# Designed miniproteins, single chains, continued (2): the designs that were tried, part 56

Each design is a single chain, and the fold is of that chain. pLDDT is the mean over its residues in the fold that is shown.

## One batch from the design tools (miniprotein)

Design m6048
Fold by ESMFold2-Fast:
Structure m6048 (fold): chain A 96 residues (1-96)
Amino acid sequence: NKELAISLLEAAIKQLEQALKAIEAGDLETAKAYVRSAIELLKKANKLVPHPYIQKALEYAEEALKALEAGDAEKAKEYLKKAIEYAKKAIEELKK
């Protein structure tokens, strides 16, 4: 269902945005929790409606988690912004 996939992507974007806020606050453990939540939502969306932009969002979210695990907050922010970008592009494509 396309509508459910869009809802899951919107939820994932909110989790990724909360992860960015947590990083800015210096709370990397909270940031990791938000990114893990977003990864599960992106996986569900991709299983429901496979799309290259959902796959790219998932790849960048997973890279962000690896960066957070390494303590690299700057690299994590870069990957999170890319994950949000691709998730938004996926929503626009699914609305067509």
Scores: mean pLDDT 92

Design m6049
Fold by ESMFold2-Fast:
Structure m6049 (fold): chain A 55 residues (1-55)
Amino acid sequence: SREELIRENRRSAEELRRYLAEHPDLPELMRLVLELMVNSTETLVEIMERRLEEE
């Protein structure tokens, strides 16, 4: 379901944010890539939630 997909993506983004916080010694490039992935996932979740609320 859409709700399940939203929950899974939100959980993944949160887990990745936690991973970044727990590993401050990551190479700069890796940190940048992971931050971009988190931001993209969070944006996707926001779009999906907005569309779901309008249905």
Scores: mean pLDDT 82

Design m6050
Fold by ESMFold2-Fast:
Structure m6050 (fold): chain A 62 residues (1-62)
Amino acid sequence: GPAAQAAADAAAIARTIANARAELERLGKPDLAEQTVAELRAAPDAETADRIARRAYLEALS
């Protein structure tokens, strides 16, 4: 139901936050990591979180 979906999205967002922080720090972009984590914490759903993380990775690699 909706509550189960919200819990699943929250868990997915938390995992995306952990992965994005680790990857951006590994790329030598700690400031971008903190900015991205703040944006991810405000994400309403897992799909939005995935888009935010992908944008940040592309920015880090440019």
Scores: mean pLDDT 86

Design m6051
Fold by ESMFold2-Fast:
Structure m6051 (fold): chain A 84 residues (1-84)
Amino acid sequence: SHMDKAAAEIKRLIEQEASVEQLIARIGRSPYLSEEEKAELIAALRRAAAEIPPEQLTTRAVLQRALDYVRSPRLREILRRALE
């Protein structure tokens, strides 16, 4: 499913220790997310990154914090699966 592919794409970015900007760029290009889902997730990631001290800023940490700001049930499920 598109949800499983989106989760797998984000999980790969966690494994690669992608920067916040790399994560945002990949999400912006994802064929598995709607434009509305991309906008919501990118806004959540930018907010999360601003709240985490640079020395603690990891791909996993920013995604975990972004989950607190995402309201879309589908995006929340994608993030939960990616963080497993």
Scores: mean pLDDT 89

Design m6052
Fold by ESMFold2-Fast:
Parts: structure tokens; sequence; C-alpha cells
Structure m6052 (fold): chain A 57 residues (1-57)
């Protein structure tokens, strides 16, 4: 659904920013992804967003 698509886009943006060394920007995107994933009720996307938050810390 739309929330899952938005969560996936936020995950992709966080991964791109992390790959570019933009840790602060990656954290913002990863937190946005977590909120969207939780609203969507998609536990796999929640887990991926949390992993990105840990990696960007």
Amino acid sequence: GPLEEQARRAIELAEERLAQGERAGALVSAHDALKLAEQAGNEELVRRARELIERAR
C-alpha cells in the first residue's frame, strides 16, 4: 500500500545517504522510514529501518 511504498523510498534514501557518508541525513530518513513502516504494520520494513538507524549512529 502507499505507506509501505513511502517507507521503502525512505529506506532507499537512508541507504543512499549512508553510502555517501551523510550519517545525519541517513538518520533522519531512517527515522521517517520507521514511522511509516510502523503505520503500515509491516514488521520487515520496521526491522530494516531500525537496522539503518543502528548503522547510522
Scores: mean pLDDT 89

Design m6053
Fold by ESMFold2-Fast:
Structure m6053 (fold): chain A 92 residues (1-92)
Amino acid sequence: SSLAEQGAEEAKKGIEKGGGKAEAKAEGSKVTIIGEFPTVSQLFGALAGAGAAWVLGAEAETKVEGNRIEVTITGPTAELAGEGARAVGRAS
């Protein structure tokens, strides 16, 4: 498994540990995370995690619809994309 795939899996597990539902997919240096959150505070946590991806040197695009968020993290490497995805899971 790539480091981006590992980050995607950890992001999914992090959101699920917080009581949310998530799907995550990695392709090359890109990770897409779709999460559904039981509370607005957890949704804001996921957004903060996406913001942390910028600090790590990745790009993050977020789309919010109700209690659902779609986060696309694009890194210069699969490792940085995976770290960005991990930040989303940890903050959720």
Scores: mean pLDDT 80

Design m6054
Fold by ESMFold2-Fast:
Structure m6054 (fold): chain A 88 residues (1-88)
Amino acid sequence: MEELRRKAEELIRKAIEAGAAGDYEKALELAEEAARLAEEAGDKLLLAKALALKGLALKRQGKDEEAERLFEEARRLIEEAGLEEEAA
């Protein structure tokens, strides 16, 4: 699980860098791979981050409806992850 999480984190970082450089196609590919690994690792926060980045890249490509679906899914995952954590 740690290997999958580390790889997903690395891909998320690269997706952010690609998006910042204006390479939305590359950002989308990296975010999609990160989402796959995060889902396989069972890490809802990493999955939410990857889906949000994928949505942002799609929105920059004009695919607003698809991006909105991903943002909603990411928000849901963040809420679920927050509810699983104990506040102290």
Scores: mean pLDDT 81

Design m6055
Fold by ESMFold2-Fast:
Structure m6055 (fold): chain A 68 residues (1-68)
Amino acid sequence: DEELVKLSREVMRLIDELVAQGRTEEAAELGDEFVKVMKDYFDGKISKEEALERLRELVERARELLAQ
C-alpha cells in the first residue's frame, strides 16, 4: 500500500534525523513504537487504518522533537 509505505519511510527518515542530531534516546523510543506498530499490523492485531493513524502520530511526534 502506497500510503503505508510513504508514512513508514517518513517515520524512518525523521528517526534518522534525530540520530544525526545526537537525540539517540528519543530516536530509540520512536523506533521501538514504529517496530511495534508494524509488527502488530503484519501479525493482524491492528487494522491498516489503525496502523496509518499510529504512523501519523509518530511523524507528528518526531517533527515536534526536531523543532525543539
Scores: mean pLDDT 86

Design m6056
Fold by ESMFold2-Fast:
Structure m6056 (fold): chain A 69 residues (1-69)
Amino acid sequence: LEKQAERLKKGLEKEPDNATLWSQLAVTYLQLGKYEEAIKYAEKALELDPNNEVARGVLESARIMLEIK
């Protein structure tokens, strides 16, 4: 997962407005249990593509995890 996050961040250095890469990074951070970072990256993906279902799913899941405490 950490190597995957590094590869995705490298991809974003080349394509900073690629909503798909931002949503994949959000999924990776959600899987790492880093919910606040997952929300941040999901919001970035939604700024670029408001219809990005993956990013919306991450945002909802991460918010629920933060609510559960």
Scores: mean pLDDT 80

Design m6057
Fold by ESMFold2-Fast:
Structure m6057 (fold): chain A 56 residues (1-56)
Amino acid sequence: SEEELKELVEKRSKMLKKLAEGKIKDEDLMPVLVDGEIVEMTVKEVKEYIEEMKSK
């Protein structure tokens, strides 16, 4: 669990750097914490998920 959290933090840090540099693509995979579980989603799927959450 601690090792999984460390991997998640490292992956998220890399994704945030890519986002800040404007190099992130819709097909890039992002680790997302959904209902206590780590799920890998594409940036496109994450955007759709956020949009759906805002509508509810």
Scores: mean pLDDT 71

Design m6058
Fold by ESMFold2-Fast:
Structure m6058 (fold): chain A 83 residues (1-83)
Amino acid sequence: SEIEKYEEEIKNAKTLDQLTEIAEKIFRDIVDIVRREQGLSVREILEALEKGELTLSPEAQARLDKYFELLKKIEEKVKELLS
């Protein structure tokens, strides 16, 4: 439901500002998921993700994978709007 709402928002976005707002909401959701599981700061989360050192439950990992897929869709939509 929440993922489907983000997908529709991305699909209907007409400006870079709208995509930025959606990306910020997605990023906050990602941080909240990881903070709940690990008790880490945003900086520590980013460092752990970059190094592949972040250990998450399978359920948390599955949720994060969906959010990262949304971020890829935003990247594609940015490319469309800039062309």
Scores: mean pLDDT 78

Design m6059
Fold by ESMFold2-Fast:
Structure m6059 (fold): chain A 58 residues (1-58)
Amino acid sequence: MELLEKIAKETVEENKDLSIEQIKMMAMYRAAKLGLSAKEQQEVAKITEELVKKRKEE
């Protein structure tokens, strides 16, 4: 969990100017490059989406 959260947070912070869909794709790609499973890649995308939404909504 902590590794997935780290990937999501770093991707959001590095790519603030991109759309949520683009940030999600970059987070999934980073997870794939680290050898994480498809399930873990989907979890990173979910965490990334939640982080972006929280920053805009609250």
Scores: mean pLDDT 78

Design m6060
Fold by ESMFold2-Fast:
Structure m6060 (fold): chain A 75 residues (1-75)
Amino acid sequence: EEERQRLRIEAELHVDYAVGGLLEKGDLDMAERVREAFEAGDVARMRELRDEAEKKGYTDVAEALARAAEHLARL
């Protein structure tokens, strides 16, 4: 139970980093989609968003989303 809460907090930190990076780039639509995927606990959607970030050249965002998806998948 406590372990699950820690994993969720760690996933949230990675999501916050990704959203911050997207906002700095002016990609507001993608930032909102990342938040929606996290709130839904949708690991598959998070991985799709990682791939989209990589295609856009948002390497730091893609790395943060990959780590968020890994933590969510362990819940």
Scores: mean pLDDT 83

Design m6061
Fold by ESMFold2-Fast:
Structure m6061 (fold): chain A 60 residues (1-60)
Amino acid sequence: DEARAHFEEGRRALARGDREAAVAHYEAALALDPSFEEAREALLELAVEELEEAVRKVLK
């Protein structure tokens, strides 16, 4: 399935440290299958991590 293929590509990108590519692939997976719980959960986790890093950077 195309959605699953994008999800797996996102996981591989994240393993390489390519957060931007991972987000793009997870978004593509969710666009193809809006009910794809695993892709939605992965995106939420990355969004939370990004917010935590942004807050930490501003607060030094």
Scores: mean pLDDT 80

Design m6062
Fold by ESMFold2-Fast:
Structure m6062 (fold): chain A 56 residues (1-56)
Amino acid sequence: SLEDLVRAAEARTRHMREDYEIAKRRMSPEVARLAEEGYRRSEEETRRLRDELRRS
């Protein structure tokens, strides 16, 4: 369901935020930038899914 997709996207975004925080502290700047990019894309996807759920 769309609700399940939103829940999964929210969980993924939380995990990616944690990965980004770790990458900033403990990994190379290049790895940190890639983690930031993944986190930003995940946040955008979650927002789109939430908007879609609101319209349904």
Scores: mean pLDDT 86

Design m6063
Fold by ESMFold2-Fast:
Structure m6063 (fold): chain A 80 residues (1-80)
Amino acid sequence: SSLDALIDAFMEELNVSRDDKVPVKKFIDFVKKRLNDEEVAEFIKEYAEKKGLKLDDELTVEEAAKLVLEALKEYYKEKI
């Protein structure tokens, strides 16, 4: 699934386990690097802030992957 693929990508790039807590900013930096798209990265950051998350707040890899996929779904819904 898209969720499992993103979880695996985060674990590999950040060298962490699925249940490890990582700052939100590191997940956003990873997405920016992978997509080479600052607009999408900024949208994900704004989406996280709208959910009450700060860049230094820590999420598990699974929580972060779900957040990123939800943000991407909302972003592309406006453009499709």
Scores: mean pLDDT 82

Design m6064
Fold by ESMFold2-Fast:
Structure m6064 (fold): chain A 60 residues (1-60)
Amino acid sequence: VEKLEEEIKKIQEKILELIDEYNKALEAGDFDKAAALEKEIEKLRKEGEELQKKLDELLS
């Protein structure tokens, strides 16, 4: 299970980095960049949810 936990952690860290860049893009008025970052964040959240579901099934 440690490998799944590490993969989930890496995805969460990447999401936090992208959220920071998303906020900076919004502050700069760069809505095109913000929209692109939002899509990337959504993709990573879905990947993280799939891994979390797999982890939850192993721990249930």
Scores: mean pLDDT 82

Design m6065
Fold by ESMFold2-Fast:
Structure m6065 (fold): chain A 89 residues (1-89)
Amino acid sequence: GISIEISEEEREKLLKLAREMFPDLPVYFATSVEEAKEILKSSEGTIVLVVPNEQLAIEIARIAPEYGFDFVNIYKVGDGYALVLERKK
C-alpha cells in the first residue's frame, strides 16, 4: 500500500487547518491506506480524513465504498488533502 512520511509539525498544521474548515465534523489523519481503513471501520456518520498527498487521497476515495462510505468531496488543505466521507444509510 501507499505510505507517506510526514513530520509531526506538518501533521498538526494540516489537522488544525482541516478542523478550521470543518468545525462540526470529526477530523482524522492518515499516512497510509491501512490507517485509513482502520478509521473507516471505527467511524460513523460524516467524517473528514486528512492525508498528506493526492495519490493517497485517490486510493482512499476508491476503497471507501468497500467500507460503507460514500466519497462526498475533496479539498486542498495546506500541502495536503481533506476527504469528506459519509457512511452509507
Scores: mean pLDDT 85

Design m6066
Fold by ESMFold2-Fast:
Structure m6066 (fold): chain A 70 residues (1-70)
Amino acid sequence: SMAKLEERKKKVKERVERMKEELIRFMREKMPDASEEEKAAEEEALEALGEALLERQLKLLEKEAEEEAS
């Protein structure tokens, strides 16, 4: 079902975005003495990691959908 795949993709996107926001908040709380440059670099790294995780999860969902359609 394409509707089921789209719902799963939406949930994955929401989950990854929430996880990213929580990690950034946690990082800022854990590193109050870090410079703004250091915090910005860590935020950039977490954003890149979130993008990579989202891409991998979406690719996995597409593969599972193809196997169901076979």
Scores: mean pLDDT 78

Design m6067
Fold by ESMFold2-Fast:
Structure m6067 (fold): chain A 74 residues (1-74)
Amino acid sequence: DEELRRKAAELALESLKAYKDGDDKKAIELNDEAVKLMGQLENPMEALRIAVEAAKAFSEGDWEKAEKLFEELG
């Protein structure tokens, strides 16, 4: 469902922003909600793989790549 993918992507992007701002608690809460929505998709594994790639890009300091990957998810 495209609607669920978009909502999950938006929550994942907000989670990354919260993490960058140093709000680890908010980042975890938003990420948990995003993962929950991804798990409701018919093909959740692909969405989760994109999310993992985006998280890796962010951890490597490539914020632009992380944002682009989450937009591809939606």
Scores: mean pLDDT 75

Design m6068
Fold by ESMFold2-Fast:
Structure m6068 (fold): chain A 83 residues (1-83)
Amino acid sequence: MKILEELSPEAREAYEKGLEKLKATSQKNVERLKEIDKDKSLTPEEVAREIARVLLEIGDVLDEMFKELAEIYRKEGKEVKIG
């Protein structure tokens, strides 16, 4: 369910900043995918490669976000749980 625990202001701010960064990255990549879809000169293989790049970029942002949260939680003696 919702992963919004009332923690220290630092942990909460990091979570909110991570979500905004993820949202911005996702929006930018959705726009990129729309441009790729509009470009009829691309082969299915080229489209698949661009989609893979988008997924890797989003995954990297998520990984950084969760690592930052885990570090803050550990520093504050709290556990990080993703339900």
Scores: mean pLDDT 72

Design m6069
Fold by ESMFold2-Fast:
Structure m6069 (fold): chain A 96 residues (1-96)
Amino acid sequence: DRDKKIQELTEKIYEYLKNNDRQGLIDLLQEEDGVTREQAQALLDSKAVPAGIISDDMGIAIGQAVIAYENNSESVLEGLLNSKPSREAQLARANR
């Protein structure tokens, strides 16, 4: 169920990115993780993502969708749905 939730979130975020639907992304972050509008805007503006502001599942989904979007490939998205952002990358971010 967790993997299915991450997959569904990743696909939804990818569609919002593809359609330039910034408001849809903000609404999704508010509905799923209870973040404020200002926090959601900061995330989309490539500001630092504070630890604990969004769920791990949402963070994974965002990362996967962004990589797939940048590579313009739905097959890349399918491959990423079976992976998780490295714990090392998360620790490197936290140590900055």
Scores: mean pLDDT 65

Design m6070
Fold by ESMFold2-Fast:
Structure m6070 (fold): chain A 56 residues (1-56)
Amino acid sequence: EEEEKFLKLLKVWIEHYQVPEETIKELEKLKKEDIEKFKEVVNKLIQSGGKAKIPK
């Protein structure tokens, strides 16, 4: 449940902050393939108000 809310919040924030669609798709792929890394990236984005860089 918490993860589900977290993912929904991230998606809204990414779209609202004008994040490139390619980046959004990359995050969605990460969510599907590596949920742990996805959570780490999302946590950093939340802490930075959606302006953090996505780790390569």
Scores: mean pLDDT 65

Design m6071
Fold by ESMFold2-Fast:
Structure m6071 (fold): chain A 67 residues (1-67)
Amino acid sequence: KKETLKALGEAVKKAREELLKKLSEEEALEAVEEIREEGLKLIEEGKSAEEVIEAIKKLAEEKIKEA
């Protein structure tokens, strides 16, 4: 659990950097919070660190495409 939380934090940090390059600051920060919350749900469901990282990458890509 602690290892997956660290992986979530690193993945969210990378997603934040990509979102800030493509979206407005307000949109990027809102998207980052949504991605972080989804990642936390996956950890609670018992998903592995790799699954959490992959899901966060996909969510970040979806947010960029939606904008």
Scores: mean pLDDT 78

Design m6072
Fold by ESMFold2-Fast:
Structure m6072 (fold): chain A 94 residues (1-94)
Amino acid sequence: SEEEKRRKRLEADILAALVLMTAHVLGRPEVGERAAEKIRELADEMSVEELQKFADEVIRLLVEGAEQGLSDEEMLARIDELFKKVKEEIEKRK
């Protein structure tokens, strides 16, 4: 249990780093920092598989948003909506 929790936090840190790196390469470091914070916040409430899926969705939003020429504010709003939706699903499990 405790060992599994430590491993899950490490996986979350790796996913957060991947999101940060992707955002940096796309010239959107502020968006990446915000998204990484959300991944770390979800680490104790989600499985590794769920965290990976969330990170994949964030990376997709970053890539597609950059290709479409979205502002940082527009990308942050979309990431905030995705995070809110995930938090609402977690609350329904309780």
Scores: mean pLDDT 83

Design m6073
Fold by ESMFold2-Fast:
Order: sequence, then C-alpha cells, then structure tokens
Structure m6073 (fold): chain A 58 residues (1-58)
Amino acid sequence: SEVEAQIAAVEAALAEALAELDRLIAESTDPAERAALEAARADLEAQAAKRIAELRAA
C-alpha cells in the first residue's frame, strides 16, 4: 500500500540518521558529547515512531 511505502521511506531515513549518529557516538571520547548524541538518537527514534503511527492512523 502507499502507507507501507511511506513507512518504508521513514524507516530508511531513520536508518541513515542513526548510522551517522552511531558513528559520532563511537568517535566521541567526551561523556557530555556522547550523552547529547545518545539523547538525539533516542529523540529521532521517538519522532520516527510517532510519524509511523500517524501514517498508520491516516
């Protein structure tokens, strides 16, 4: 369905963003920077989950 295609696009975009954040987390040696990047990662996952739920409800 079109909804499934839109969900797949959100999941693909999330995967790309998470890969970049995971790279930055792995390279970080500062605990404060790592905590901020981990928080950003969790926020992106939450926003993607919300968007997917909205797409399923439409």
Scores: mean pLDDT 88

Design m6074
Fold by ESMFold2-Fast:
Structure m6074 (fold): chain A 74 residues (1-74)
Amino acid sequence: VQEEAALALGDIGDERAVPVLENILENSEDLAVQRAAILALGDIGSEEAKAILEKFTKHENEDIATAARRLLEK
């Protein structure tokens, strides 16, 4: 459910979704949910979304860190 919600927020592309996605990333330990939230932040692409992605470029999980770095290089 949280993974689907994060992806839906990205599809909408609304900047108002950025705080919701940040909250999901900070409170979820589920890697699938975290990946979905990172992809959604990349789709939104606002300055606030990019700042959150930069925090996750140093994440312990290499998949999460790599996804965040890749989205910032676009």
Scores: mean pLDDT 74

Design m6075
Fold by ESMFold2-Fast:
Structure m6075 (fold): chain A 59 residues (1-59)
Amino acid sequence: KEELKKELLRTIGEILSLIGEELDLELAGTLTKEQKEEIEKKIKELKEKLKEIEKQLKE
């Protein structure tokens, strides 16, 4: 179960990285609708992964 805890932390890190990418693009004035949708879709998928990891850790 230690590996699941590491995976949880990695997934959180990936979500934070994507949020940072979106903010950087917004600050640069280069964030397109397609880029925003792509980033938000990836964040949504990672949030679902977090829920699955939490279920496995709950035993």
Scores: mean pLDDT 81

Design m6076
Fold by ESMFold2-Fast:
Structure m6076 (fold): chain A 85 residues (1-85)
Amino acid sequence: SSDLEEAVELVLKAVNEARKKGLPTGVQISRGVEALRDYLRSLGVPQDKIDEISLQVADVLNRGYMQSLSEEELRRRLLEVLEKS
């Protein structure tokens, strides 16, 4: 879905903008998750489903930092989470 691809790009954009500003890793993750929540809410996704997806996305982003994953691998994993949801 083009909507899911757009959601992934919004997450990565928010994370990268926070990183460029020198914000802490936890704030970078929070900014990415907030962008996702706002986007899914705009599409009419139910709040309970947004909460479930947000936890999975936060986990992927946290693992990305811990494992030093490439942006391309993060994009792939984020898309997989959204497609399974």
Scores: mean pLDDT 87

Design m6077
Fold by ESMFold2-Fast:
Parts: structure tokens; C-alpha cells; sequence
Structure m6077 (fold): chain A 63 residues (1-63)
């Protein structure tokens, strides 16, 4: 990934975590939050041409 794509991925991950927290505070179940995270990882994998495992690794490296 380019530096621009890495920055974009990090920003999208931060936006996702804010939304996940909001949903949790509104009474979403742990299973619903887990499904949201799995969906987000799949969407990022598709967008950047990576596996879900590669997306998880990149997000850890960016933090």
C-alpha cells in the first residue's frame, strides 16, 4: 500500500471504532459488534486487494 492508502485505512478504522462504540452504547449486542468488525475487515480487504489477515496486521502496524 502507498502512504496515502495507509493513512486512508487508518482514518476509516478510527471512524469505524467510533461507530462501533456508539452502537454499543445504544445497546447493540457483542455479537452485532463482532459482525460489524468482520464486515469492516472484509470491506477493507476487498477495497485494498488484501486478505482479512493482512488488513488486521496493517492496522496493528499503523498503531
Amino acid sequence: LSEEQKKELKEKAEEFEKEALRRYLEGASPDEIRQMREEFLREMAEEYGLSVEEVRKLLKELN
Scores: mean pLDDT 82

Design m6078
Fold by ESMFold2-Fast:
Structure m6078 (fold): chain A 83 residues (1-83)
Amino acid sequence: DVTTTIIMQLNRAFRQSPNGVMSQQQVVDAVVSAARQSGQLSDDDIQFIVDTLRQVADQNGGRMSRDQAVQAVVQAVDRIRRR
């Protein structure tokens, strides 16, 4: 499942963060890598997830927690599935 693959990658990336937060670019890179590895999402779907993550990071000073990143991905993938 693509959502599980992305969440597992995010959990791994955030585990290596000293304070449990990552920059917008670090989160985007981790999510894009996992999504590309899954092969289950189109470029448009990946871009929609990235745009959602960037919006959340911008609201939080360019950084986000693991919970914020996971929720953003879950919401974006759910919206893609409903299109």
Scores: mean pLDDT 84

Design m6079
Fold by ESMFold2-Fast:
Order: C-alpha cells, then sequence, then structure tokens
Structure m6079 (fold): chain A 93 residues (1-93)
C-alpha cells in the first residue's frame, strides 16, 4: 500500500541540521516530483523503486531555511544521475 511506502521513507534517518518529513508530508509512490538543481534547472522524476529511466528513490528533509531538499539518493535508481543531494523539491503531482 502507498501509506507503507511513505512510512518507510519517513522512518529513514536524516543528517544533523535537517528536519525529517512525516509520512503524510511525503509524495505518494508514483508521483512526479519537480526538483530545482543548483544551476536552476527543473528536473522531473518519478518517485519509486521501479526500473523506468525517470524513476528514483530519494529521502527528503527540511533544511534550516525550511526548503524541502534531497538528503539521500538510492544509487541503484535509474534516474539517480539526474539529481544531487541539496536539490530542492518545488512541487509534486
Amino acid sequence: ADAAFQESLAARPVPAGYTPLSAEEYPPMGSTLYFRDAAGNIIPVTLGTGKRPNEVLVVLARDAAGRVVVVWIDPRSPAAHLLAVGDELLAYG
């Protein structure tokens, strides 16, 4: 179930100085996530554990400024190469 996926991400530890997201704050599995990278590019990816080229598993947390950012990327994800730690989540749908 989708709730179990969100709960599994919310249970993951985040680095010192970050605030973990709750399970209810996480996008559902299969959501399209829109990130802004350090250069200002918008990077669309799908949140999941699948094998499609745009799928990625990430852990999100709030930084000191309150931005939702990537704190961990599964290196085995097909879209892992498109994102970096520190990329900001702008929206999801």
Scores: mean pLDDT 86

Design m6080
Fold by ESMFold2-Fast:
Structure m6080 (fold): chain A 72 residues (1-72)
Amino acid sequence: GAMADAEAKRLVDEGIRAFKAGNYEEAVKLFEEAIKRYPDSPYTPLAIALLANAYLELGDTEKAKEYYDQAV
């Protein structure tokens, strides 16, 4: 629904801000929350791709690959 989609977008937007600031652990937390709470939102594929990028920046190559494979 529109309310759930708006909350998913808020979490993803906050995660993107954290990522741009170099706060990769906070970005991971926000993207994971968006995916877990709103798995069917239109923002979930983007959140999964961005989560993979955040894990890559943290050096967690195994987790990054797992989420990249989910994003396609």
Scores: mean pLDDT 87

Design m6081
Fold by ESMFold2-Fast:
Structure m6081 (fold): chain A 57 residues (1-57)
Amino acid sequence: NPAIERAAKSLGVSVESVKKALELYRQGGSVAEVAKVLGVNETTAAAVIHELTKALE
């Protein structure tokens, strides 16, 4: 998925880390848990989740 690949490149993390973070959020995980998985702050995690959920609709 191009949106996931773009997010991974922008954050300097693996595609698998982005997929894991997105799955965690879909399962009711918090933005804080997503931030922890991606190694970024909550503001960055919230922006990434917003763009990914919009792109994957």
Scores: mean pLDDT 79

Design m6082
Fold by ESMFold2-Fast:
Structure m6082 (fold): chain A 58 residues (1-58)
Amino acid sequence: IVEEAVKEAKKRLKEEGLKATDEEVRSLVQVNLIGQENPDIKKVVENVVSAAKARANP
């Protein structure tokens, strides 16, 4: 599930023209999965993309 969320997040980041390292994406995914019994991959991916956008647009 972590690897699947990382793949989807990387795809979305490329579509948005945002740059992030594999480790940054993996860390954001892991943080968003902590404490969830049935994690929604789409929500995790959206949170990662939002964080990257905030980083790129001060």
Scores: mean pLDDT 72

Design m6083
Fold by ESMFold2-Fast:
Structure m6083 (fold): chain A 78 residues (1-78)
Amino acid sequence: EFDKLYEEVDKLIEEARKLGDKEAIQLAMEAHADINLARAYYKQGDLEKAKTYFDNAKKLIEEAKEVIERKRQELAAA
């Protein structure tokens, strides 16, 4: 589960860097930090906090995807 989120967020960071979109980079990096916190709480047995950070990471991933898609459309129109 966590491995898939790490792979997804790492891909988003790479795509955002290639596009030069600082907002998308920031969102993806925040998602990465939340995945780290979710994993740490999961290992500690704090499943409620683990779920909270895991869900937040997923939301940030979706926001980063939206920003990346918007930037791609802007670049394609130029």
Scores: mean pLDDT 83

Design m6084
Fold by ESMFold2-Fast:
Structure m6084 (fold): chain A 60 residues (1-60)
Amino acid sequence: DPLEEGLKEAEEKLEAPMTKSDLETLVQQLEDMLKLPMSEKAKKGLEELLEKAKEKLEKL
């Protein structure tokens, strides 16, 4: 499932140190993914990752 793989990759990236540009790119990618049809579980996972990415971006 491409969406599940994307979520795993995003989670792994968020655990590593990221530049502001990398975080901005990730936030945009996650927001774009949220526009796609998905299950409640996938949507919740995406929203949680988006929150984490935004928090990291705000701390920079």
Scores: mean pLDDT 77

Design m6085
Fold by ESMFold2-Fast:
Structure m6085 (fold): chain A 60 residues (1-60)
Amino acid sequence: MEELIKELKKLQEELVTLHREMDAARAAGDRERFAEIAKRYLEVQDKLIELSKKLNEAEK
């Protein structure tokens, strides 16, 4: 359970990093990089939601 909380924090940090990378890729005109990062951003966001559900179901 404690590892799940640490993963949540890591995922939140990843979202911040991915947002910065998307901004940089867009500024550089790197459409391929932008699209790939955007997909990862969505995956990480969805993973956060699923991890939150798992934390709620976890019996202490």
Scores: mean pLDDT 78

